# Ledger of designs, part 109: designed miniproteins, single chains, continued (3)

Each design is a single chain, and the fold is of that chain. pLDDT is the mean over its residues in the fold that is shown.

## One batch from the design tools (miniprotein)

Design m11775
Fold by ESMFold2-Fast:
Structure m11775 (fold): chain A 84 residues (1-84)
Amino acid sequence: EVGDILGAAMDAARAAWAAGKSFDEVVQTFVDQLEAAGLEITEIKREVRGDKVVVTITYKAPEDLTLPPAFEPEFSIVFEAPLP
């Protein structure tokens, strides 16, 4: 289930942040976890807005793992952090 994959990826990202990893490494940990679970990353957008960095990740689940046909298998998640 995509929710379980996202939960595990968020937990891994939070653990990386708690371990003192940079924001870029935290985002990469999240992306690595999604790819390891079989999700396709279709786009990563990075934007600097004042004293913040904003990263938008767009991903698509494999169709054989995505059960609800009424939902599009394409989602976006946004990460925000202050610049170092």
Scores: mean pLDDT 70

Design m11776
Fold by ESMFold2-Fast:
Structure m11776 (fold): chain A 63 residues (1-63)
Amino acid sequence: VPESPYTRDVISHKELTPENAVWIVDKNSDKPISEQAKKFGPVVNKEAYEKIKEKLPVTEEDK
């Protein structure tokens, strides 16, 4: 996973650690996560991801 341009979660502004960081990417894209992350860039912690994953436009298949 590429280094995040953010040291904090962009949603909750909490500290990011390797254990709780989640990259938000377009899952329908054929591009690797690493390439998408370089251009799209947002990363969130797991708690913030659980709160917003249903509202994410890039996770259309999430339940």
Scores: mean pLDDT 50

Design m11777
Fold by ESMFold2-Fast:
Structure m11777 (fold): chain A 70 residues (1-70)
Amino acid sequence: KEKKEKEIQKKLEELLQQGLTNQRQIDALIQQARQGTPEEQQQALQQGRSLVQQGQKLGEETLKFIEELK
């Protein structure tokens, strides 16, 4: 059905957009950690760990959604 295909595409786009945003935030924190003070490095590490965990969950959700399409 046309509506079903549209919903699938929209969901995939949302998941991919969230993943891209998460990756870019992680990259920015890595750069800040390399050039920052020890305090900034510690904060960037803590923030980075949270973002990596979020990315892992998002990846799992994306894979599960794709598996459900089979």
Scores: mean pLDDT 76

Design m11778
Fold by ESMFold2-Fast:
Structure m11778 (fold): chain A 65 residues (1-65)
Amino acid sequence: MATKEEIEELKKKGVKTLKVYNPTPEQVKYASDLGIKVVVEVDQITDEVKKELLDAGADEVIVNS
C-alpha cells in the first residue's frame, strides 16, 4: 500500500478511488478520511476482519479465491 504522503499526493492529483491489497483498517481509515473511495482486495479474511475494514471506511471488500 502507498505511504500516507503518497496517498495525500494522489488526492491532490484528483484520484477519487484507490484499490489496495491487504490493507490494515488504519490504512483504510486514513485514505477514507482524505475523501478517497477505498476498494480493498484480500486473499482470505474472516467476517470480523471484513466488518473492521468496512467500519474503517472501505467502500467495498473483494475476497480473492
Scores: mean pLDDT 75

Design m11779
Fold by ESMFold2-Fast:
Structure m11779 (fold): chain A 60 residues (1-60)
Amino acid sequence: SIDDLIAEAKEKIKAAKSDEERIQIIDETIKLLEKKKVKPEEQAKIFEELIEVYNEIMEE
């Protein structure tokens, strides 16, 4: 499901070894949502959630 995809993406971001890897995970997740025909509004909301996780990591 989409919710499972988002949960897995968040875990991958937390486990990622580099900033480049985190950005790739976010980009790939959004591209996958596009392929699954998720609405742009929903994609934007999910992107924001993933960026929040990214920011938490960068806060150390």
Scores: mean pLDDT 81

Design m11780
Fold by ESMFold2-Fast:
Structure m11780 (fold): chain A 73 residues (1-73)
Amino acid sequence: SAAWEALEAWVREQEAALAAYIAEHPLTEENREAHLELTYRLQTEVLERAAELGVPDAREALARLEAIRAARE
């Protein structure tokens, strides 16, 4: 479907952008929290967009991710 193809294209674009960012800003103690926050934000956005497009289990996956984040605090 066009919606799924659009989501896949967007995910590929975000993966490329994240890889470029990590290459320019390698993980250090000082930027660890920023890297973690960017990763969680991206994962959340992917799952939210997938849920909006009716992807099976996306809402359940989002709830699990939110629970994992909460458990780490």
Scores: mean pLDDT 77

Design m11781
Fold by ESMFold2-Fast:
Structure m11781 (fold): chain A 86 residues (1-86)
Amino acid sequence: AEALRRGLENERRLLERLRAAGAPQELIDYHERRIRAAERILEAEEAGASEAELLEILTELGLTPGDPRTARATLEELKTMEVVEE
């Protein structure tokens, strides 16, 4: 949970930098979708949701091609979002 919270904050800061730099809208939209997914996963995880329920949320949000292996990899990436130093 803590690592995901820090990663989510870092992703929000990256999104603001991308907007300020005039990044392509497609890239901005991609990061916005990741942030929304991470927020939903964090809320569900804090509520005691199972891995299967978290994977279903990712599938519902269209972040995976429906492949369970890819869905699990995406979930792990979101859960272990790294905080950029400083």
Scores: mean pLDDT 67

Design m11782
Fold by ESMFold2-Fast:
Structure m11782 (fold): chain A 68 residues (1-68)
Amino acid sequence: AEKDLELAKRYLEAAKTAKQIGAPKEVVMELARKAIKYARKAYRTGSPEQQKQAEEIIKEAEELLKEV
């Protein structure tokens, strides 16, 4: 759970950075999808606090996917 949450956070930040610097749409989408993947894993096996953080990551990554 903690490891998956950490990976989700890293992929979300990478997706935000990629969008900010004007990386190709495909790169931003791939990073955002990986953030969602690991956040969902963290949600399934995590504590209530980790589940809340995972939901926030999923929400932000889905918002990024809509903007790309």
Scores: mean pLDDT 82

Design m11783
Fold by ESMFold2-Fast:
Structure m11783 (fold): chain A 71 residues (1-71)
Amino acid sequence: SQQEEQQIRQQVDVLSERFREAIRQGDRETAEDSLFSLESLLENAKKKNLSQELIDYIEQVIEEGRELLAR
């Protein structure tokens, strides 16, 4: 549903901000935990057959986060 997709988008945004703040503070543990939570949201979105647009958005956020952690 549109409401469910909006709720997941908001959760992604909160986790993305938490990840960025953790990276800024040098808190790798919190950054890794935030990525695991994002990966869990992605799995949930796929199982619920939510929109491809939402799935692509979450995947992009995760890929960007992994790249930052690898630096």
Scores: mean pLDDT 86

Design m11784
Fold by ESMFold2-Fast:
Structure m11784 (fold): chain A 96 residues (1-96)
Amino acid sequence: LEERVSKLSPIYQKLYKKLEEIVAPLPEELKERILNAFLLKMEEDESRITSVEQEIGVILRYIGLLEEIRLLLEKGDYEGLLAFLREEFGELLELS
């Protein structure tokens, strides 16, 4: 996993590290599933980006996803967190 993260661009690595901080209080199994889903999606998005405008849009989307996860965790809304993750990542959560 660390080797795969190191192959991402610096901004994606920073976003991934921020996500690790946000999900730190979660159970290990759930934490690993969330981190792996983000890693898979980041790898896919990075491979598809063909313009600076697309890259900016994708980065802003990830910032928004991280803030939503943070807010749900601060509220203790674990059911809302799981629903949000299923909506955004779907099958990627199962590939962990």
Scores: mean pLDDT 79

Design m11785
Fold by ESMFold2-Fast:
Structure m11785 (fold): chain A 80 residues (1-80)
Amino acid sequence: APSLAELEAALEARLSDAQYGALRDVLTAALLALPPGHLPSEAEQAALVAEMAAASGVTDPEVLALVAELLRQLAAQHAA
C-alpha cells in the first residue's frame, strides 16, 4: 500500500487546489471530532468519503479510492 505522503502527493497531483483543500478541511474536522483511540467503523469511513466527495465535487472513482485509503491509514494511526 502507498504511504501517507505518497497518497497526499497523488491527490494533490489529481485534484485542483480547491478540491484538495475541501477534502482536507472535511477530513481534518472529522479526525478532530473522533474520540482518542477510536477506530472509525467501515460505515463511518464510507460516510466520511461521501462527505469529502460532496464537499470537493470529486466523482472520479480512482480518486475516491485514494481518499478511502488515506482515511483508512489516518484512522489506523489515530487508533494507535
Scores: mean pLDDT 79

Design m11786
Fold by ESMFold2-Fast:
Structure m11786 (fold): chain A 64 residues (1-64)
Amino acid sequence: SMDHEALKKEIEEVLKRFPDMSVSEQLAALQRVLDRVVRLKVTDPDILKKVRELSRLLHDKLQA
């Protein structure tokens, strides 16, 4: 759907900027993405894989 394509683009843009974000910025960005995933009831494995990647990067930032 158009909403899923828009969300994919948003996540790709977040992923590009994510490594340079602070922990607070990363948490806020991940929360915005998760809220959209829940609202749209997303089951797309590509989107869910990208969300898991954001969670992994946040975890890595917290371990650094």
Scores: mean pLDDT 82

Design m11787
Fold by ESMFold2-Fast:
Structure m11787 (fold): chain A 100 residues (1-100)
Amino acid sequence: MDPSSLSPSELIQALIQALAEDKKEEAQTLLEELLSRFDEFSPEEQANFLLAATAAVLLGYLSEEQLKRLEELVSTITDPRLESERLALLKVLKEAREKL
């Protein structure tokens, strides 16, 4: 799979599918591409990505480096339309860190 050839919406859907199919390595690869392209996303695509990222954190699929990068990304989000998704992701990131 070449994630760089996918649109933001296709990347988000591919991540959701990888999570649903328990494909940890594919989910990690898709998350790396999504993190690199986050600033290109519409607010709706950003919200959908944050929800998918929350699921990935809850499933324990992410490396410590990916958890840190998500925490850094979420700390930079100032759009009030993303506040609920941002806070939900921050909560699960904190809980994941407390279990380590």
Scores: mean pLDDT 81

Design m11788
Fold by ESMFold2-Fast:
Order: C-alpha cells, then structure tokens, then sequence
Structure m11788 (fold): chain A 92 residues (1-92)
C-alpha cells in the first residue's frame, strides 16, 4: 500500500518504526496535533499523499528538497522514489 511505501522511505531516511513512535510521543507532549495525526496515519498504514508531504517537511527536509519532491510527485509511488533520491544525496 501507499502508506507502507512511505514508511519504507522514512526508514531509509533514518525514521524507522521506533523513531516514528518516538516522534509521535514527542508530538503529543508538545501538543502538535497535526504532526501527531500524520504519524498515527503512517503507523496505521492509512497515510494520504498530502499527509506524507507534510510529514517530510516537518522531518527537516530543506525547502529545495521539498520543492523537488512536490514538483516531481504525482502519487505516493513517485513521492517515495523522489524522497529516496533526496535521501541518497544526503548520504553522499
């Protein structure tokens, strides 16, 4: 599913399940309701494309990386592909 592909992409960016659960706890403690809702959707495999874009931005992607992501994204599959390319560049 789309949410599973995005979760795999998040793991490639260093945001595995434990990291996502930790971020959810921190978001709830900080009363960041929108971020908490996005993280819950990922963990429950119910994430929309719009929610995926918002989460990528909140995880510290630069404006340039986010613009590239939005410009080249047509669906969740293309979102995951572009996000992985950005992640690969950050590791280089």
Amino acid sequence: SASRLFRFQMEALGAGRETLEELLEKAREAKKEELAELLEAILNDSLTLEQARRLAARLGMSEEELDELLRNTEDVESFVAVAREIAARREA
Scores: mean pLDDT 63

Design m11789
Fold by ESMFold2-Fast:
Structure m11789 (fold): chain A 88 residues (1-88)
Amino acid sequence: MLEEVKKLAEETLEAARKGDYEKAEELAYRMGQLLAKAAYNNEDYEEVQAVIIEMLEELKDDKELLERLKEAIKKGYEEEMKKIEEEK
């Protein structure tokens, strides 16, 4: 999980640098889903969260993009958590 989140964070930064904001949001959404899984399984949660925070800090000067990515992460987290809870 941690290595997958690190890869997604790197891909998100690359997409953002290229101006592919739709791809960056899709990747951020997937990171939110992995954060939810890490929280539910109590596996690498702090490490996964740290990777996401560090990625967002790299983009802090673009406030509009930062808010879009935060919303994508939140949506991915909430939708995955709901799915996990509904399957139990």
Scores: mean pLDDT 82

Design m11790
Fold by ESMFold2-Fast:
Structure m11790 (fold): chain A 82 residues (1-82)
Amino acid sequence: SFTQQLQQILDSLTQLTRESLALYQQGTPENIQQGQVLHQMASEISKQIREIRQSVLEGDTKKAEEKLKQAQELVEKGKKYL
C-alpha cells in the first residue's frame, strides 16, 4: 500500500542518516566526503516526504505517487553507497 511504501522510505531515511553520522564520526577526509553525499541524499528524501504529505493533504494523488517514486529512486541510489 501507499502507507507501507512511505514507511519503507522513512525507515531507509533513518538508515542513511545513521550511516552519514557514522562516517562523520570516523573523521577521515574520504569518510567525511561520503557522509556529506549521504546527508544531501537524506535531505532530498526528507524534502520529497514533505511534498508527498502536502500532496496527500491537497488531494493530489497523482503528485503524491510521482513524489513517492522519486523518493524510492533516491533511497536506492543512497543504498548503493552503503
Scores: mean pLDDT 86

Design m11791
Fold by ESMFold2-Fast:
Formats: C-alpha cells, structure tokens, sequence
Structure m11791 (fold): chain A 96 residues (1-96)
C-alpha cells in the first residue's frame, strides 16, 4: 500500500463519518448501523494514530471536524447537494 493510498483511505473515512454524523443529527435518511460502527472503529484508529504523532491522521480528523461544522452551518438543501458531490468524489476514489 502506497502512502497516497493510505492518506486517501483516511480522508475517505473522515468524510464518510462527517456525512453519517450530520445525517444522524438531522434525522435524515436511514443509516446502516453496521456501516456506522465500522466508521466509528476506523475513527478510533485515526484518533489513536493522531495521539501518537501521525500528521496524516491529525489532518484526517481536522477534515472530519471542518466538514461537519460546514454541514451544520448550511441549509439542509445545500448540505445535501454538497454531500451528493462528495459521495461522487468518494466513489471515484474507490474506483482503483
């Protein structure tokens, strides 16, 4: 696994977690609880790595926080449009 692939997976986890948390806060859509639990474990790993001084893990956690704050400050319609664009980008990243 390359450094680029590792960074990309960490960023994907952070973005997916921010989207999932926003959906839960708004009560919008049906979240797969198993998928959310998987994201939670991945986020716990990022938090552990960040505490150990991993800069990429810290960047991913900051990305999570910034996206979630941005979504919270947007109108729901605008937030859903941003999420749709992000999900398209995440799908592109998953196509290796």
Amino acid sequence: MTERERRLRRRTTALQRAIADWYREKGIGELDEAAVATLEKAMEELERLAREGDEEAREALELYRRLLEKLRNMDEEEALELIRRLEEELKRWAEE
Scores: mean pLDDT 77

Design m11792
Fold by ESMFold2-Fast:
Structure m11792 (fold): chain A 78 residues (1-78)
Amino acid sequence: AAPSEEVVRLLREAAEALQAGDYERAKRLFEEAIRLSTVPLARVAAKEGLAEALRGLGKTEEADRLLEEVRAARAAAA
């Protein structure tokens, strides 16, 4: 199943915020996408984007924890 139109919109707006260097806005939008998404692949994409936003904010340890979750989720999807 595809993610909802709202989740797709949130991921697009979050990516735009990352490109603009607005890491705080990107973080909020990716967190919302994670909360609303029931599709595992969409949640993985949102977590990857959130990790990038967290790195932009200097929250490297929190970003690394999310990337570990992403790696585990991708391994389980095989």
Scores: mean pLDDT 83

Design m11793
Fold by ESMFold2-Fast:
Structure m11793 (fold): chain A 61 residues (1-61)
Amino acid sequence: MEASGAAYTGGLKLGLGGGVASSIANAAQYLESQGKSVQEVRDEFLRLGDLTGARALEIGS
């Protein structure tokens, strides 16, 4: 599963609004376009302090 798809699905599972889930998915898609794996995208979210984005990836993966 791609990080963007995982982030969107996980965001919705966390009860986030579609707009927030889409924002996380867009950020994940950008990082994937730079050649990052799902794990690397999660690590980048953690580095940036985006604990919600990191959790969305874990749940949606």
Scores: mean pLDDT 80

Design m11794
Fold by ESMFold2-Fast:
Structure m11794 (fold): chain A 94 residues (1-94)
Amino acid sequence: SMLDQFGKLVNELEKLINEKEKNIQRQKAVKELLEKTLSAYERLLKEGRFEDVKRITGLVQEAIEALKKNDFKKFNEYLSRLAGFVKQLEMRDS
């Protein structure tokens, strides 16, 4: 399923974060963001919000690619964009 495939992407990102921990600050906050991201993705998918599903997936994929290239500046940028997007989703549902 799409949810299972996205879960695998989040797991790959978490593995890369753990492997590169010396260059990544606030690992606990990042893990909490990834858990919220999975929950947000499941909700968006159930609501049929496929444009938002595509956007959240793209941000996770870009963060993975940045880590693979050791581009911590871009990684932090994509995480900040992901956090902002998740927060905006929470604010719309309030």
Scores: mean pLDDT 80

Design m11795
Fold by ESMFold2-Fast:
Structure m11795 (fold): chain A 75 residues (1-75)
Amino acid sequence: SEREEVEQELGELLRRYSTLVFTHKVDSDVLDRLQKAIDEALATAEDPNATVAQLREAVRRFREALDEAEDSVWK
């Protein structure tokens, strides 16, 4: 289902996050933004009233924050 596909993407982003923070020191401001995006995505995934569209948006924001964080440690 669409929800299962989005939840699978969330799982992949969480794995990338774990790898990033295990292997690199991320600047506190970048890490704070990333943590907020993770918290929002997890809260949306656990909310039985949340729509698939809301979950997609939360996961999209998490992906953007993670891409920024990854870029910050490699540039």
Scores: mean pLDDT 84

Design m11796
Fold by ESMFold2-Fast:
Structure m11796 (fold): chain A 58 residues (1-58)
Amino acid sequence: GPLPAPEEAARMEEIVKEMLGKPSAEKAKLAATLPSATQATAAALRAIGEELDKELAA
């Protein structure tokens, strides 16, 4: 169904648009944190977790 509140949709779009104006590194991170609510989301979350674990271990 459609979004419950157009205001929330507009706010999220503005935030994403503004953040996407940031440097490539931040942009790539945002893309990784904006997966769809599908099976791909589980894979993305796992990949992010592995990357964080590597960064923390290093």
Scores: mean pLDDT 57

Design m11797
Fold by ESMFold2-Fast:
Formats: sequence, structure tokens, C-alpha cells
Structure m11797 (fold): chain A 85 residues (1-85)
Amino acid sequence: SDETIQKVKDIALDMADEISKYHPELAKEAKERIKKAKSISDILKVIQDLLDRAGEEMSDEDLDKISGIVNKAIGEILRVVGELD
């Protein structure tokens, strides 16, 4: 539903705001893509692309922090769509 997509977008935007502390340019790019996303699959694709790029550009320490932020956001998204870990 549109309401579910909006809740997932809000989680992903909050995730990107936290990532901006480590990589502001990557976070800005992700936020722009999340705002334009029309499905949960589109949002998850943005998150995966963000992780792939972070793995190429960032130190292991910063990547560890970003991975933690992403894992928390994915867990919240899965709960919203009815999947429980």
C-alpha cells in the first residue's frame, strides 16, 4: 500500500541521515533516489547500491558503522512489511 511504502521511505531516509555522519555525498545521493522510489523493491535496491559503493570507497571501520546502520534499517523495513527475524 502507499502507506506501507511511505513508512519504508521514512525508515530509509532516517538511515541515510545517520550515514551522512560518515559519507555525506553518498547519503545525499541515496536520499534523492529513495524520495523517487515507487516500490519497496526500489528502496531496497538503493540500500544495496549504497552498501556496494561504501565497500569500495570507505575504510573497514567506517564500513562497519554503515553496515550496522543499514542492518538496523533493513530489520525495521522487514517488520513493517510483515517479515519477522
Scores: mean pLDDT 85

Design m11798
Fold by ESMFold2-Fast:
Structure m11798 (fold): chain A 66 residues (1-66)
Amino acid sequence: SLAEARALLRTALAAVGRRVGDFPAAFVRELIAVAREDPELAAKRLATAAPVPDGGGEALFREAGF
């Protein structure tokens, strides 16, 4: 569910000490799509991602209900 995906992604962000805005918007778009189908895979992808902020990631996360 979206609520479960949101909870898992927020926990993953907290665990790595990052904000969603620390990641590129393109990565955040893909992460949201993956999280809706497989939240555990999304959390794993987030843990291995390089933080390269380009702006917009935070807004995308909020619009998706995260």
Scores: mean pLDDT 71

Design m11799
Fold by ESMFold2-Fast:
Structure m11799 (fold): chain A 93 residues (1-93)
Amino acid sequence: SSAEYKKILEEVKKELEELIEVAENEEVKKLLEEVLEKIEEALKKEVSKEEAIELLEEAKEALLEALKVEEDKELILRLIGAILRLIGYLLDL
């Protein structure tokens, strides 16, 4: 349901906001902020499974870019793992 997808996106939003606060690289911050903005816009309306998966994939791609330059790789890897599990969960619904 849209409520389940919104709950997932709200959780990912909080984790991305935390990472943005500690990120050192300005281009990584911009990429993460762009994904955050898309999630915030999606949360203002009904969210489909397809849209939720697309936003999770975009967050994953931004996190993979962050891994290349950020010192705190542990937090980034934890978030990538969480996102992959959430995508799997959504595909099983």
Scores: mean pLDDT 84

Design m11800
Fold by ESMFold2-Fast:
Structure m11800 (fold): chain A 87 residues (1-87)
Amino acid sequence: MAESRELQERIAKRILELLKKLVEGDKSARKEIEELLEEELELRLEKQPASEEEIERAREKAKELVENLNEEVLKEMEEALKKAAER
């Protein structure tokens, strides 16, 4: 369905915007990212059959990405800010 494709694209774009906000220190973005990732997974499961193992793996990867990206992205932002202050 065309509506599902549009929704999936909007969710993906929103996640990217929220990742940028999280980098900028907006802690509220983290919860919204997790919710949007779960919504995208549910929509994907309605359109494409997936095994229970694939579903669990996708959820684990999404959670790991959010956690690891938050730590690395925050550290990179702190380093970038320090580098900018030196110039």
Scores: mean pLDDT 64

Design m11801
Fold by ESMFold2-Fast:
Structure m11801 (fold): chain A 100 residues (1-100)
Amino acid sequence: MLKEPSPEVQALIDEARKLIDEASKLVDKAREYKEKGDFEKSQKYIDEALKKIDEANKVLDEARKVAETLSPEERLWAETQIALLDMQVAIIKREVEKLK
């Protein structure tokens, strides 16, 4: 049976996931405002989304450092979650490029 992940790494993963989810919602708002011709609001939401992505990347870097201190089973879980979140960050950055 899998061990429950370290509370410290779990908290970092949850924080990064929250920041990425917030960034995704901001990108959706930016797209909606661009479609309505409100380019100023669209750019504001893009800037806010990029700030959330920068914060998420810092949290993910911290999560990687904590993961190195964990058992092999807990490390594998943490590295898997971090990899999935890194892919989500890349997708959001790609969507932001399309809106510019």
Scores: mean pLDDT 85

Design m11802
Fold by ESMFold2-Fast:
Structure m11802 (fold): chain A 79 residues (1-79)
Amino acid sequence: SLLDLIIETARRLLAYAKANKDVEFFKKFLQELIALAERFNLPQEIIDLLRQALAKAEAGDFDAAVALFEQALALLEES
C-alpha cells in the first residue's frame, strides 16, 4: 500500500540520517514528512511527535529527535 511505501521510505531515510549524523538532512526530511502527514490527515498524536522531533533537532539534540521520530513511526505502523 501507499502507507507501507511511506513507512519503508521513512525507515531508510532515518537509517541514512543516523549513519551520517546529517542533522540538516534530518530536519528537512522531518519538515517534508510533517507536511505530508497533515495532507494525509494522520492522527494528531503522530503529527505532534514529528513536530517535537523537529524541535529537538533544531535545538541540537539529535538523539532525542531520533527517539521521538521512532515513536511516531511505531505509532504510524500500528495504524
Scores: mean pLDDT 83

Design m11803
Fold by ESMFold2-Fast:
Formats: structure tokens, sequence, C-alpha cells
Structure m11803 (fold): chain A 86 residues (1-86)
């Protein structure tokens, strides 16, 4: 469990940074701009969930539900989210 007390502003900055990193990763993997934007939005949401005590598995499931990504891609994006938050 990651317990981080971040201000709303700090959380938004972190979420934006992680979102952009996840979007760039998806583009490098050959996804379309539309698919990469969905991955970025999912990663933005995932940062908030992880900071609020969500598990890595919940983060993976959220990315899959929001973006339609495969479990394999969602696990790689979740790794980016976890590494940036930790």
Amino acid sequence: VIEKELSKEELEELSKKVSEKAREYALKKGLSEEEAEKIGRAAHTAVRLLVMGASKEEVVETIMEMSGASRELAEEVAKIVVEEVE
C-alpha cells in the first residue's frame, strides 16, 4: 500500500506527467494517436487510484476498462504508473 499525501495540485502534475509518459509509450508500441490518448487518460486516472491505496491489479484492470488495451499492454502501462508514483 502506497500512502502518499499529495496536494491536489501535486497530484494533478504527477498524473499529467505519467499520462504523457504512458501516451508516448503507446505510440512507440505502434498504437494510433486515439488509442494512445485513451492509454494516457487511463494512466492519469490510475495515478489517483494508486495514491488512494488501489492495488497494482486494480490499476491494470482500470487501464484495460478505460482504454481497451490488452492485459499485456495494461501491465506495462501499470508498471510505468507504479514506478513514477513510488
Scores: mean pLDDT 81

Design m11804
Fold by ESMFold2-Fast:
Structure m11804 (fold): chain A 117 residues (1-117)
Amino acid sequence: SALAAARAAAEAALRAGDLEAAAEHYFAAAALSDPASREYYENRAKGLQARIVAALRAGDRKAAGRYSVEIGELELRAPASVGEIDLRAFRAELVAISGVESPFLVDSLTPLSYAVA
């Protein structure tokens, strides 16, 4: 499927260390997903995290901060049915590939509508 191909391309770009290409392919996978689905939010979050690392490697802390804000916006917009998305393994992979650690990177994406009692 086009979605599976976009995800495979993102993972291949990530393994090659091409963080910007990986982000573009994750965003393409999100665009091919239902905007209310877990797949949409997971792929958008992965793309944004890849861009955070790419920006930090380029010395652009302002761009990294903007992408971090966009992840927060995903948590605001995500329906409760999406649930918590575990990004710990993905964060670890980004760090292993890039050598970049940052508080802008997240271990999870949790919809505020899910987290608020």
Scores: mean pLDDT 87

Design m11805
Fold by ESMFold2-Fast:
Structure m11805 (fold): chain A 82 residues (1-82)
Amino acid sequence: SELAAELRERGPELAALLASDTDEAKLEAARLVVERALEVAERVGAPEEEIEFLREALEAVENSKSMEELVKKLEELEEKFK
């Protein structure tokens, strides 16, 4: 899969961002993961509910200023889409 190759190439970048002590870098890593998941979901024709969840997750990342805020927003989304 082309996606698997891209994830292997970007894995070190994501690992470096996740290992960062800054909320800014962790939020950027979260954004990249969610954007990629959304791209894949749209490309493979995933169910609309899954695409909608990923869109709302991306908005949660973009509208969060800290990892604590992001976690709270993602917990609310998980409850909404349970």
Scores: mean pLDDT 75

Design m11806
Fold by ESMFold2-Fast:
Structure m11806 (fold): chain A 92 residues (1-92)
Amino acid sequence: SLKEEIRAKIQELSDKYSENYDESNEEIVKEILKEYLKMLKEVYEKAKEAGDEATAYLALAMIYEIESALTGEDLSEKIEEYLELARKKAEE
């Protein structure tokens, strides 16, 4: 499931830099986030084509979350809006 895939990716990220937390390799984290952003954009397009609105909104929320992390822009209102839309569509 998408939830399990996201959890696995978070765990992979955590494992990659847990060894050198005191050195904080921001460059590696930024590269990984850019890779996830590309993957999430592909998921979003595919979900829209399939009519999977719940997955499309979830992917869009995750895209904004990563963009916020990369740019420092506060996108919290957009993230919350799309997460709520994803939840609502998943319950239909």
Scores: mean pLDDT 74

Design m11807
Fold by ESMFold2-Fast:
Structure m11807 (fold): chain A 118 residues (1-118)
Amino acid sequence: LEKKADELYQQGLEAYKNGDYETAIKLFTQAAELYSKTDKVKYAKALAFLATALLKRGDYAESVDTLIQAARTIKAETDDDILKSMVLMQLSVMSITLRNEGKDDEAQRLEDAMDELF
């Protein structure tokens, strides 16, 4: 299962680089489902990319929920300060983007999660 998840994750990254956010969303979702059974850190990384692809598609509420889930998983499953710092930065960048787009309620949910988790 993990080898298949790694393949789907890499295909998702390629789709994302090409601006094919719909394909990236599908592939990262499939990778996250498989990783959820094998590797919680890789699961969280797949969710973080899924959240970014959802944001690019304009699915603001789902992008927020997905990134918060990634952050909670990183906080619970690892003591890796680099991964914690990276997800905190992703939360900060997404909250700024959402406020710039007038999505203040969604931005506030990310800010509340940052205060809860870090």
Scores: mean pLDDT 86

Design m11808
Fold by ESMFold2-Fast:
Order: C-alpha cells, then sequence, then structure tokens
Structure m11808 (fold): chain A 94 residues (1-94)
C-alpha cells in the first residue's frame, strides 16, 4: 500500500506541476507502476540505472504517451513533449 500511495502522490504532483487535467491520473499511475517494475532489479541490487537503461525506459514511456495522444488525449501529448525534453537533457550530460 505504501508504494501505491507514493505512485498516486507522484501522479498528482505531475498533474499539478504540468497543469494537466485530473483525468490523466489513472494513466500516469499505470505508467509509474510500469517504471517501478522495470527498475526493480536496480532497486534490489542498490545500483542506479545506467543512462542507457534510463533512456530505454523513457523511450517506452514516450511511445505510450504518443499512442494515447493519437486516441485524442491532449494531456498525453503534453507529457510526450516533456519526456522528449528529458531525453535531450540526458543526452547532453553524456
Amino acid sequence: SELEEQIEEGAKNLVKSLNLDESIIPLLKEILREIVEKYKPNIESGVEPSKEEQKEVLEEVLERFREEAKKGNEDAGKLAERIEKLLKEIEKKE
């Protein structure tokens, strides 16, 4: 339940920070759960995900938001743009 509470808080904080509609919360919660599951081996080993692993996860999240945007979810389109910016920032630090 603590992990689910953190996921819900994370989704709500993203909605507030990016001025999104609350209707996006279920999608954000689903994607955040998927991110946690992908990073589970890193959490268990205490090793930070590599830049390559971070890029791979963000690229999958980007594809997911783009697919939802194609279905008419404008907030998913805004999230896709934000993920594209994060990917560019990761690339510049390497």
Scores: mean pLDDT 79

Design m11809
Fold by ESMFold2-Fast:
Structure m11809 (fold): chain A 83 residues (1-83)
Amino acid sequence: SEEEKRREIAKRLEEIARRLEELKAKLEAEGGSEETIKKAEEAAEIARQGAEYALEGDVSSALAALNVAEVKLEEVEEEAKKE
């Protein structure tokens, strides 16, 4: 159903937000780059906002947020692994 699809999108965005929040907390604890920490925070906010769009029925905005959040998560994970 359309409601199930919206919940699936929201769930994926929530998972991305949790991962970004986890990475931010790890970087803060380990004295990581302030730029990477801020990037993780901003990406998590985009993911949380996207989940809200999905729950409100704005699927197009939710999918746009999902695409951005997935790209930003990959970038933050890559940056967090650098020496």
Scores: mean pLDDT 86

